# Designed miniproteins, single chains, continued (3): the designs that were tried, part 37

Each design is a single chain, and the fold is of that chain. pLDDT is the mean over its residues in the fold that is shown.

## One batch from the design tools (miniprotein)

Design m9266
Fold by ESMFold2-Fast:
Structure m9266 (fold): chain A 74 residues (1-74)
Amino acid sequence: SEKQALAEEARKNLEKAAKDLVEMARKLPPEVLESITSDPELAKLMLEMQKLSEEEALELAKEKLLEAAERVLA
């Protein structure tokens, strides 16, 4: 029960973070995205989100963030 509650809270936080990431990736030009992240993996993800539809970008962001949260909870 407690683990389920923590997982649900993590999913809500991930969904918010995913929306924020998609918003930022789509609002900022590629030049600015490059300057705010020195992480090649994150930069690649944000560039992919720019090429996708808003719904597809959100799904990709949620997938990657959920993987990270599951690693923390495991």
Scores: mean pLDDT 72

Design m9267
Fold by ESMFold2-Fast:
Structure m9267 (fold): chain A 80 residues (1-80)
Amino acid sequence: MSREEIDELVNGFFLGAKLAIAAGDGDEETVKKLMEEILKMSPEAQQAALAGMSAVGAATRDPEERARIEKALEELKKKL
């Protein structure tokens, strides 16, 4: 992979992690903005974003926050 491709994957992963945190917090406006940004990325970076969301979800202790993260993850998967 090129360095630019690696940088895009890393950015995708971090955007996914940020989306999961925002979803857990109930920040629907930030979730919408981050989803729109991820949907403009390459398919590979979009898969990295799903991985980033899953990592945050696995680290989340609160069941209600986890449920919101899982819902956002399913919404993103459906839009891909």
Scores: mean pLDDT 84

Design m9268
Fold by ESMFold2-Fast:
Structure m9268 (fold): chain A 97 residues (1-97)
Amino acid sequence: KELEEVKKLVERFEEEREKLQELLYKLSAYLVNTPELHEYVLLKEELSDEELFEKAKEILEILLKDPNFEKDLPELAKLPELEQIAVIALVLRLPFL
């Protein structure tokens, strides 16, 4: 059920990509510049929706433990958990990570 909700959110956010461009750019930069997250951004393998969802959840858990998360990514931090997961999943699908 949560996976289906996140899939719908990812599709919606992809359609609204222009409105999310700044957030997606900032999150991409944050992931690349965070050593703990390098293993997730270097894996450019084709992921299933289930694999993408689980990796996005793992990234979110790391972000929530980072005291700089709310300061550096306030737009992401204010979103509900499923929307945070969907934005992270969308960034992981970007060909430039």
Scores: mean pLDDT 74

Design m9269
Fold by ESMFold2-Fast:
Structure m9269 (fold): chain A 63 residues (1-63)
Amino acid sequence: MPLSDQQKQTIIDLINSLTPEEKQLLANTLQRMYALLGRTLTINSLEELQQAYLDYFQLLLDS
């Protein structure tokens, strides 16, 4: 089930409001969650972090 534009913007705004330390914690958490699913995730930019979290949130909605 796709996220709405409003939901995507809210998530992006939340990520942008995070401190560098919180962003790193989020990136590490997403990498660990993806590893548990047998997948490799690399996050090298803010845009990649935003996309990874959107994808993760979509997975939660599908479960």
Scores: mean pLDDT 78

Design m9270
Fold by ESMFold2-Fast:
Structure m9270 (fold): chain A 84 residues (1-84)
Amino acid sequence: MDSLLEKYRKLTQEALEKKFQGDMESAKKLVEQANKVLTQRLQLLSQQPLDPFQGIMFQMLSSVSELSGDLENAKLARELSERA
């Protein structure tokens, strides 16, 4: 739900701020936390009906996750896009 999306947004924003400050180790840890929140959101979405717009968004998310090395979320997003 939107609360998990807001948590993901806050974690990614904080990670970017740490990266701009040169704190790459803290930035990396925040990205790992953001990826875990994304996994939780995708698992919850797998239990509800999807519309075609959500399908397109999940295809984009799958590609971005795969390129960033997040293979777990890439797989979950692909499965959700195929259901839409």
Scores: mean pLDDT 75

Design m9271
Fold by ESMFold2-Fast:
Structure m9271 (fold): chain A 83 residues (1-83)
Amino acid sequence: SKEQANEYIKKAEEAEKKGDFLTAADYYRKASNLYFEEGDYKTALDYYRKAFEAYEKAGVTIPSSADHRDYLKILFEAYAKGI
């Protein structure tokens, strides 16, 4: 739900303020997935970008597992909708 996504975003922002970028990245990714499920591909893509930025600040490489596939799916859906 959008309410759950907003709670994840709030937790991600609080984690960033504390310098816990790994936790922030995980919450941004969870929020992105919820927006994607609701068909809000632009917002989903924006939060995936925030997750990537948080992973870079944490000094880790973005995992090339199922998460990478989800990111590519969001990119293709956003492109198809002209976003």
Scores: mean pLDDT 75

Design m9272
Fold by ESMFold2-Fast:
Structure m9272 (fold): chain A 91 residues (1-91)
Amino acid sequence: SFEEALEKVKEVNKSGKKTLTVEELAEVAEELFGLDKEFVREVLRALTGSDELSKEDLAAALKRLTGEDYSSLSLYEAAAKLVIALASLFE
């Protein structure tokens, strides 16, 4: 669920930094949906061009995957939505 993804994203970013790594999001996707971590990392790199993902990078990745604008979401909300979108498309 969105709430489960949101809580897991908060858990992996315990230091409260303003970015999430591709590795942190791949871990969330594996734990919640069983997605292959290396596959998720490569998809995220292809969508964003970066290993450190800002709120803007996550919104851009969501737009590329879904065609919808999520630029108003917080870092954690955008990350949770992105993980769910990946699970929906690749599981």
Scores: mean pLDDT 81

Design m9273
Fold by ESMFold2-Fast:
Structure m9273 (fold): chain A 80 residues (1-80)
Amino acid sequence: MISEELKKIFEEAIINTAKKLGFEVKEDMTPEQAFLFLAIHRDEIGPEKIAEIFVEEFLKLNPDASQEEIDFVRATALSL
């Protein structure tokens, strides 16, 4: 069971990943919209690059993240 705080961090990290990869920055961008943008552009950007940036943005929001949490974030990006 993922805590509400961890879910919020995960959602903010995915939005920040989409922003960092050069997609238009909108204050009203939902996590679902960010995920969809990354999924559509996965083959052009590369899943490894998406995973790297997603992990970096997650760690900026949660620097005390466990290796298991980091691995989960990376695996999620690679499965897009």
Scores: mean pLDDT 76

Design m9274
Fold by ESMFold2-Fast:
Structure m9274 (fold): chain A 62 residues (1-62)
Amino acid sequence: SELEEAIAELKSLPPEKRGKLGKLVVQNKSDEEIAKELGITVEQARRLKEALQALIDAGVDL
């Protein structure tokens, strides 16, 4: 599924970038701000944010 692909992409990020993504999501940053901070597209930022939110809901830490 698209979510499984997004989770795989999230797990493939360097630990430093995954940690940064987590901080930006907790700070309620926009998809555009996340994209800028991680050097990725807005579409990728949205997908990674959704994957992270799904993992948080499942009780998984970054």
Scores: mean pLDDT 79

Design m9275
Fold by ESMFold2-Fast:
Structure m9275 (fold): chain A 71 residues (1-71)
Amino acid sequence: GLPARQRLAVEIVAKKFGVPITSDIDETVEALYAKAGSKATFCYVLALTFAFESSDDEELRRKVEEYCGVP
């Protein structure tokens, strides 16, 4: 269910902010939190919300890109 899409949300945000993505999602989340300014933290929370609302992985990626998609 939801956990797989939540993992994808974390990976998208981590990749966007240059945080290493590992097979261990908890390591990725911890690294993101340690390096996160307010913007990265906000994008992470938004991505998790979109993971809950999105019907598929492409919709999730599109929403994250649209709302957090600054280089």
Scores: mean pLDDT 68

Design m9276
Fold by ESMFold2-Fast:
Structure m9276 (fold): chain A 70 residues (1-70)
Amino acid sequence: SSMNSDQIIDTFRNISNQYNDPRYQDLVDNIDRARQGDPDATRRVADFGRQMRRDRQNNQNTQIFDIINR
């Protein structure tokens, strides 16, 4: 369902707000841009994805990065 993507995005924004960390909102924006073919956004998402995988390989964040080609 398309609503699933919105829920994932909302989750990241909620986390960003909880930690007062703009990196999560930046990540969501970069995911959207990367899916539209932005190479800079793709690199930024990949870098964050690698950091997230070190923490938790089965985290939903890792699943999102895998959708982009990671």
Scores: mean pLDDT 59

Design m9277
Fold by ESMFold2-Fast:
Structure m9277 (fold): chain A 62 residues (1-62)
Amino acid sequence: MILENTKFAIVSILRRLGKEEEAKRIEEKPVSQETVDEGLEILRKLGVDEKTIEALRNIAKK
C-alpha cells in the first residue's frame, strides 16, 4: 500500500487550498488508512471532485 504517498498528496492539496491547519493536522498523524480516509473526507467537504477522491482512495487501498 502507498499510504505515505497518498497522505503527502492530500496534505499538498490542502495547503494549495489554503487549509494550512487541516494540512498540518493530517501531516502530524501516523501513516495509516484512517489518516488517509480523514484527509479524503476533508477534501470532499471542500468540493474536491469525487473522481479525484476515489482515485486517491484506490491508491491507498492497494
Scores: mean pLDDT 76

Design m9278
Fold by ESMFold2-Fast:
Structure m9278 (fold): chain A 68 residues (1-68)
Amino acid sequence: ERTEELIRRVRELLAAGASPEQLIEFAKTEAGFEKIEVHPDATPEEVAWAIISAIANGRKEIVLRPEL
């Protein structure tokens, strides 16, 4: 299934040391995300988790905001 394949690839990218920018590029190009908003201090783990969660729940948008 496409969902399982996309989640697997995000996990592989994170394990390979992908940056937040590389994870965002994957979400935009391969996962078909329509809206991606990520604060500049987001970790690769936070970005990967947000992408995986969105894919698993059938969402095409992620928003990560800095904590106040």
Scores: mean pLDDT 79

Design m9279
Fold by ESMFold2-Fast:
Structure m9279 (fold): chain A 86 residues (1-86)
Amino acid sequence: MSAERQLEIEILELARRRLEEVAQQTGDPKVAHVVQLIDQLIEALRAQDDAKAAAIDAEIAAFLSTDPELARLVLEIMRASGEEVL
């Protein structure tokens, strides 16, 4: 596994934990669904299944396109997670 891919996985794992905390605090099923999609993406990346990773990434993007406030929350958590890992 490349160092860049390992770093991507670490950022996703941190973002996943933060989003899971939000889902637990708010009870929002949409946030919980994003957590499940990120879990699937992490597994695909670890398996080096680029086709599956791309499909899940597209599914996340499509889901977030239906809820601008949720998209903003996810993007903010991803940005903050990247800053903490880097």
Scores: mean pLDDT 85

Design m9280
Fold by ESMFold2-Fast:
Structure m9280 (fold): chain A 94 residues (1-94)
Amino acid sequence: MVKEAIEHLKKAVELAKKGAPVKEVEEEIAKAERYFKEAVEEIAKKLGASLEDLPEEVKEEIKKVLEELLELARKAAEELQKRGLAPEIAELKE
């Protein structure tokens, strides 16, 4: 569900800030992705329509949630980069 997806991404950011192993952060991001995908598929199935046939209001709400999820994922990546866990990105900025 959408709320669970957001909560798992927030946990990923928290774990990254606390210096948790990369695998633990990645596991929380993977859980968030699964919950979001399942929520979107369930909404489409209940409406008996494909995603593109959804009412515009529903599409806008999905877009808002997706934007929040993307922002949280970006914050998690930034925290991992600050810890030097993405050396290839740091080397490219030399």
Scores: mean pLDDT 67

Design m9281
Fold by ESMFold2-Fast:
Structure m9281 (fold): chain A 64 residues (1-64)
Amino acid sequence: SAAARRAALEDLFRAVAPLLDEEQRRAARAALEADASLAEFARALGLEPAGVSEYVAVREAEAA
């Protein structure tokens, strides 16, 4: 669901935020607020899009 996807992305952002600089945190927050694609969000975090997609899928399965 869109809500589960959003929650997973917010959890991922919180988990990696201490490892990011201020510019990366701003870019990631903007991507979340704009409901951007997983690829855009992953780029903002400096992560592989495939890895972010897998993380979201696992979290959505856990939430079911």
Scores: mean pLDDT 78

Design m9282
Fold by ESMFold2-Fast:
Structure m9282 (fold): chain A 96 residues (1-96)
Amino acid sequence: DEAAVERWRRGLLLLIDELLKLGLISPEQAAELRRILDRLTAYARRLVAGVALSAEEQEEVRRDAERFEAILAEALAKLPEEKQRELLQRIYEKVK
C-alpha cells in the first residue's frame, strides 16, 4: 500500500525535523537520517509493488535500519519519558 508507505515516511520526516528543532540531533545527524529514510522508503515501495529484495539489498536495509534506530534512540533518551510520549503523540496527530 503506497499510501501507507508515504504516511510512514511523512511521520518519520516530522520526527527528524522536531528532534533537530529541539536540539536533540545535529544537522549532520538529521541529514544522515533523511538519507537513510530515502533508501528505506525506496525499498518499502519496491516490496509493496511485489518486487523482492536481493540478499545484498536485505543486508543494506538491516544496516540502515540499525543505524536509524541507534540515532533516534540516543536522541529520544535525552528526553524524559513523559516528553517522549508528548512528542510522538504530536507527530501521530499530524500524520493521521
Scores: mean pLDDT 86

Design m9283
Fold by ESMFold2-Fast:
Structure m9283 (fold): chain A 64 residues (1-64)
Amino acid sequence: EAEKEYKERLDRILEELVERGVITPEQAEQLKYDILVKKNKVLKDYFDSLWEREELRRIREEKA
């Protein structure tokens, strides 16, 4: 369950980065592998930070 939820968060962030042209779809697949399989802490911390910013944005939108 936790793994599924985390994967959904990563998929959402990576899709946004691909749409913005920051990374390619191939790079997104590699990043998912590095974070989920290789447990790369630096990449995980970076994407956790991006997710926290998205959550803060949603909370603000709900209050507005």
Scores: mean pLDDT 71

Design m9284
Fold by ESMFold2-Fast:
Structure m9284 (fold): chain A 82 residues (1-82)
Amino acid sequence: HMEEEIDKLAEELAKKYGLDPETVRRALRLFAEGEIYHQKGEVEKGNELQKEAFDLLRKAGASNEVIEEAMRRAREIAEKYL
């Protein structure tokens, strides 16, 4: 179940980096959805969702390295359910 893996990752990253778990979970869902749209060839929609997730984590105080890790790991989860 994709949502269960996203929730688990959100708890992990929130604890590791001192971020709000709900904000991390929302951003991870957006990254996962962005990957699904990219895989369907809807590049513009996928890019929009990824940008929204990136901006959300940046506003929450996440570093670029943390955001890149969150994006990569959320995309890996989404790929399992395609």
Scores: mean pLDDT 87

Design m9285
Fold by ESMFold2-Fast:
Structure m9285 (fold): chain A 79 residues (1-79)
Amino acid sequence: MKELEEEANKKAEELAKLAKEAAEKGNEEAVKVAKEAVAEIQAIGKEAGENPSEEELKEVLKKGIEILEKAIEEVKKLL
């Protein structure tokens, strides 16, 4: 699980850096993609509930990584 947490954190940092670059360049479409990805991840986390099991948390992290990877690719295309 720690490896999934590290991967999720790295992807989140990459997306945040790309979102900042997009905002500095005035690329509103790229900023929107990044914000929508963050909102989707937050929604998935909320659906997992207050006390998710280790297995549920692992699935949430995997889903989050997939969302982050897709958003990173889309933002890179727009930059």
Scores: mean pLDDT 81

Design m9286
Fold by ESMFold2-Fast:
Structure m9286 (fold): chain A 86 residues (1-86)
Amino acid sequence: MSPEVVSAVEQELKKAFKKTPLNKIGFVGGLPIGKIRKICKSSLSLAEKLKKLTQLAIDTVAIGKDKHSTLNAVEKVYTYFSSFCK
């Protein structure tokens, strides 16, 4: 993604995460919210949850896009996911 697209995605995710629970968030690229919700609800350690969420975000968002910009956006999404999974 271009830097402008990364910034726009970050702004949208911040607004969605503040306004809507994770399980109701539509993510650009069709992130598997059902799987994310199950990971958050599971009795896994926080570290294990973050690892699984990061991998799901990378796999989904990085498809057919600029890898460096996508990884930056994914890391921010990972941080937000970890906040909601606590």
Scores: mean pLDDT 53

Design m9287
Fold by ESMFold2-Fast:
Structure m9287 (fold): chain A 100 residues (1-100)
Amino acid sequence: SEELRELIISALSDIISRLEELYSESSNEEFKKLLKEIIEQAKEAIELVKNNEPVSKIIEKLEEIEKLLEKAREVAPDRYKPAIDLHIDGIRTLIELLKK
């Protein structure tokens, strides 16, 4: 649906903005590299949604983003782990909405 597509684009855009903020604040190079990769994958997910790609492809891309966020959580400074946990929950919510 149009409304669901707009919701997903909005949610992913917010996640990108929050991760770009973490990237600018962090001094941990390994964490920053993972954040950059996640941001790039999230931008690709937005393009899949904008191009009306099959739901299965969008879900697959979101699942890739979820795995990268879990990797980022492992190397994240403790102070940033709660923020990453919120983004993992956000991506999982989008996947569940798309499976309905």
Scores: mean pLDDT 90

Design m9288
Fold by ESMFold2-Fast:
Structure m9288 (fold): chain A 61 residues (1-61)
Amino acid sequence: MERLAEQLVEEFRAAAEAGLPVEKLEAWRDTVLALMEASNVPQELRDRTLAELERIIAEAR
């Protein structure tokens, strides 16, 4: 599970660095959250992943 979360964060960061618009990054964040909830990911890992995604979005603004 942690490895999948790490891969999602890396892919998200790569997309942001490639110039994906903030609104698309926000939509992808929502998709990641939905996937984590569907997979019963532990709260701590979800919070950590969300914080990293939000940081990437903030840097892309």
Scores: mean pLDDT 77

Design m9289
Fold by ESMFold2-Fast:
Structure m9289 (fold): chain A 71 residues (1-71)
Amino acid sequence: SMENLLKSIGLALRGIGILYELEKGIPVSEEEVRELIKESKKLLEIDPDNKIAQKALELAEEALKKIEEKK
């Protein structure tokens, strides 16, 4: 649906922004990244073939990995 498409675009843009901040050394909340993962997974339960939502999840999981690697 158009609603799911627009929501997935919003989630993907958030993921891109988080990765950009991490690359620039700007602190990012682990909680914010985990919430993005939850939202992306929730959307994929409703719309499993949504490629943009799949990309949003990939971006969020990559961000979490980068945060965990700094511990």
Scores: mean pLDDT 87

Design m9290
Fold by ESMFold2-Fast:
Structure m9290 (fold): chain A 61 residues (1-61)
Amino acid sequence: SMEETRKTLEELLEEANGSEEVVLSLAKLGGPVARDLLLELAPEHAEAIERATEESVPKLS
């Protein structure tokens, strides 16, 4: 399961050309497991990933 999730995230990251917005969306949608995998797969976006998970309770109406 984790291995398949990792491959899916790798594919999505490649298609997005490492877009920060996509990384943030993936981190929020996939939950903590996806976040941990994204930190490994895209460490250059670690700050963006942390922001996505920290904003788990957004106030955007």
Scores: mean pLDDT 70

Design m9291
Fold by ESMFold2-Fast:
Structure m9291 (fold): chain A 70 residues (1-70)
Amino acid sequence: SLDLSDVALRAYIEAGVLHAVAENTGDPALRALADEYARIADDVEAGKITPEEGEKRLKELRAQADALVA
């Protein structure tokens, strides 16, 4: 089963990594993705979305991030 805090923590960690890359590269697309990761973490912690929905959205954003850094 997915734990709410585990999903939110992973999203926050990934948001932090993308923010660091965005600051170093100046890429606005990476900054926007970092903001979306942080939003997912906030929404999961607030109970606005389920941990399962949060994980699904994280998977979709990871695919977008991978395409931008490749």
Scores: mean pLDDT 80

Design m9292
Fold by ESMFold2-Fast:
Structure m9292 (fold): chain A 119 residues (1-119)
Amino acid sequence: MTIDELYAEFLKRAETASVEELRQLLKDFLDKVAEIVKEKYPEVKETIDKFRNEVLKLIDEFDPENYEEQLKKLVEIFSKAIDEIDKIVTDPEKRDELLSVLSKVAEAIGLLREKYLAA
């Protein structure tokens, strides 16, 4: 399964999901994306494992009252991953593909926030 196929399936399931179901779907999506990225780009394995672990921790700690602090931490996690990918990956096409993956993850996390605000 491609990352685009995983993202499409995540979006479809997210439409009818409760907040708790969406949290689990997001965690499952992150796990599967991380495995595909590590298989395709072994050179970023350590960076992606760290990114996944830090994002999963924020998802588990998600509280609307702490959203501004959590958003700041999320930006720092993404910024660090982007910086490390830029240093490790010298191929521009591979770099662009990895940045596209991070963008999809950011959009998926944004859906959890929107679902919480709509509840």
Scores: mean pLDDT 83

Design m9293
Fold by ESMFold2-Fast:
Structure m9293 (fold): chain A 98 residues (1-98)
Amino acid sequence: SEAAEVAARVAEVQKKAEEELEKMKKEGKMTEENLRKFAWRALADYLEAKGETELAAKIRELGMVDPEAAARALLEAVAKKAGAAEAELEAALARWLA
């Protein structure tokens, strides 16, 4: 199923992110700048794994250059997904009451 494929890609991204954090810690590179770079890259990798390729590309380009624009793009995407989730919950409740 598509959901299983997405879950597998997300699990791989999480594993790679954990390995990178361990390496940064071992090398004494846990600086605020390195953590910010890591966070934006890990977020973009996660979004790409979820199929959000255009949003991932924007985060990769803007994260360290214009964090405000990157954050706004992310918030807009989250708001759209929240609206979709609410609609799914309403539809499920309507079916349960029928």
Scores: mean pLDDT 79

Design m9294
Fold by ESMFold2-Fast:
Structure m9294 (fold): chain A 74 residues (1-74)
Amino acid sequence: MATAKQILEFLAANPGKSFSTADLAAALQVSQAAVSSALAILASLGVIEQTAPNKYTLTPAGLLGLNNAKAANA
């Protein structure tokens, strides 16, 4: 399941906002268990950050990488 990719795409579309596991599960129409597993992996890679208990957002490094890719292809 490409849950990690779906989470990254969703967070990239909503920069500066924090979402819970339940919020992401509802938005992506996947199980909370799948979201939780993907969030743990993404957090260990530093591409997302836990800003509060069960609240996650895309890191500035992730946003910078997306902006750089956009500028290179625009």
Scores: mean pLDDT 72

Design m9295
Fold by ESMFold2-Fast:
Structure m9295 (fold): chain A 82 residues (1-82)
Amino acid sequence: SLARAAEEARRIAIETLEELRRRGLLSEEEAEAAIARLEAAGTDFDAILDAMLEALAAAESPEAVARLAGTIIRAIGLELDA
């Protein structure tokens, strides 16, 4: 179902941002802002993707870019399989 896919996408997105924050690959401010946007998105898949794309655009580390891009691809896959 779309609601389950959106919840899973939001979960992996938040986990990715928390990982990058712990690794010092995103600033605390950038990670907190992106997580707040994801929490506000609820089960709105477009809002979840928009929040992740904003985080990707702000990322300066190649590793952060790769990890965020990977999570975005996974999120899109979850929507397509729903």
Scores: mean pLDDT 85

Design m9296
Fold by ESMFold2-Fast:
Structure m9296 (fold): chain A 95 residues (1-95)
Amino acid sequence: GLEEVKRIGELSKEAKKELLEALKKLENVPAAVGMVLWIIGTPRLTDEIVRAIARGDAEAVRELAEPLLSPEEVETLVEMAEAIRNGKVELLPVG
């Protein structure tokens, strides 16, 4: 309900800080900004999912996101985590 929408503005300071520190390590600043905007705009993201993305834990992201998000949204978050972990410049979905 409405409470889930409010929680996006209320992601813990810890989760936000960890995500921002991880994104600062990416070479492609526009891609990092795109990831932040997508994360903020997704009403079903939890602090645990955001922290898993920030630490580059693609497996944890998949496990935590699968019951909450569509398969397409899950793959996007997994690719974000992998980009952070591997320092990839571009997040391109490879079909």
Scores: mean pLDDT 63

Design m9297
Fold by ESMFold2-Fast:
Structure m9297 (fold): chain A 69 residues (1-69)
Amino acid sequence: SDEERAEELIKKYDRKGDGKLTPEEALAALLAVGASAAEASKLVEKYRDEDGTLSKEQALKALLEAMAA
């Protein structure tokens, strides 16, 4: 499923293994699912936490939105 693929990408790009993606890691994952650089940047801004990172839940939402576009 798209959800399963998104979870695998989160795990692949989470280099720290802390269950969060940095903006750089989230951008790379979004580009991997076919988002443009502009779309990926907008999704990172939309779903990032106040500390600038994306939780697993927020990263999943961003990836699913990109896959639906």
Scores: mean pLDDT 81

Design m9298
Fold by ESMFold2-Fast:
Structure m9298 (fold): chain A 121 residues (1-121)
Amino acid sequence: SERLENFLLRLAEAVAASDDPVTAAAKVVEELAKLSEEERRQLVEFARALIEALRAAGYWVPLPFTDADLDATAETLALGLASVLRTARAAPDGAAILAAVLRALGFSQATIDRLSAILSR
C-alpha cells in the first residue's frame, strides 16, 4: 500500500527528528488511526518482524508494554513502532536488519532506500 509506505516514511522522519520514542509516536498516531484494517495488520506484522530480527541480533528493544499489547491501541502501536525504529537507528547493523525485514514483507525498494536514508541522519 502506497499509504502504508508513506506512513512509514513519515514515522521514520518523526523518529529521526525526535529525542525520544514518545515524542515521535505522538507525531504519527492520528495518521496511524486513519489506516485501513489491512494496512494496520501489515504494520503490526512489520513491527513484530523487526522486533524479532533485532532481538535475534542481540539488541534490547525497550517496549513500555508487553509484546501482546503492541496493537491494543493506535497509541501502543505508534509507540512500539517508534521504539523499534529508534533501536534499529542506534544499532550498527540496524539499517541492514530493517532493509531485510522490509524486503521479506514485500515493501518497495524505493521505500527501503528512503527509510534507510532518513534513519541514517
Scores: mean pLDDT 84

Design m9299
Fold by ESMFold2-Fast:
Structure m9299 (fold): chain A 89 residues (1-89)
Amino acid sequence: SREEQEKALKEFEKKAEEKVKEIEEKFGPEAGAKARAIVDYLVAYLRKLIEENAPLEVFEEAIKEAEKGLEEFIRRLENGEEVEVAPLQ
């Protein structure tokens, strides 16, 4: 349901906010700003899926992929790699 999707999105936003703060504290304000931009993009995408009435299962899979993307970003920062935000297609 839309209520379940909204709840899942709020939980994702909460976790993502905590990760952005961790990144900023560990890697500095520029890395935090990049993490924020990624999170804002992911939240906008997930919100669009709700608006388009995506099935709950599809939406939950999209959240898992978003969480994986954030974990990948952190892993690349830990390795000293520059992380690119994928261009809008």
Scores: mean pLDDT 78

Design m9300
Fold by ESMFold2-Fast:
Structure m9300 (fold): chain A 62 residues (1-62)
Amino acid sequence: KTAVVVGVNVTDEQTREAARLLAEEFGADEVRVVRAKDHEEASRLGREYRAEGAAAVAGAGL
């Protein structure tokens, strides 16, 4: 139902574009963008959101 894109050291515009495409593929109703300070935190946050039943993807580094 919810897709989360975690951005690391990227602009909001770039993260929004990635989130839009991912939301369409995952069929998410809501897309949230979260800023992480490092790739390690981005991976951790993505895993937590997926465990709650949301589709989560680390933004920078894919």
Scores: mean pLDDT 64

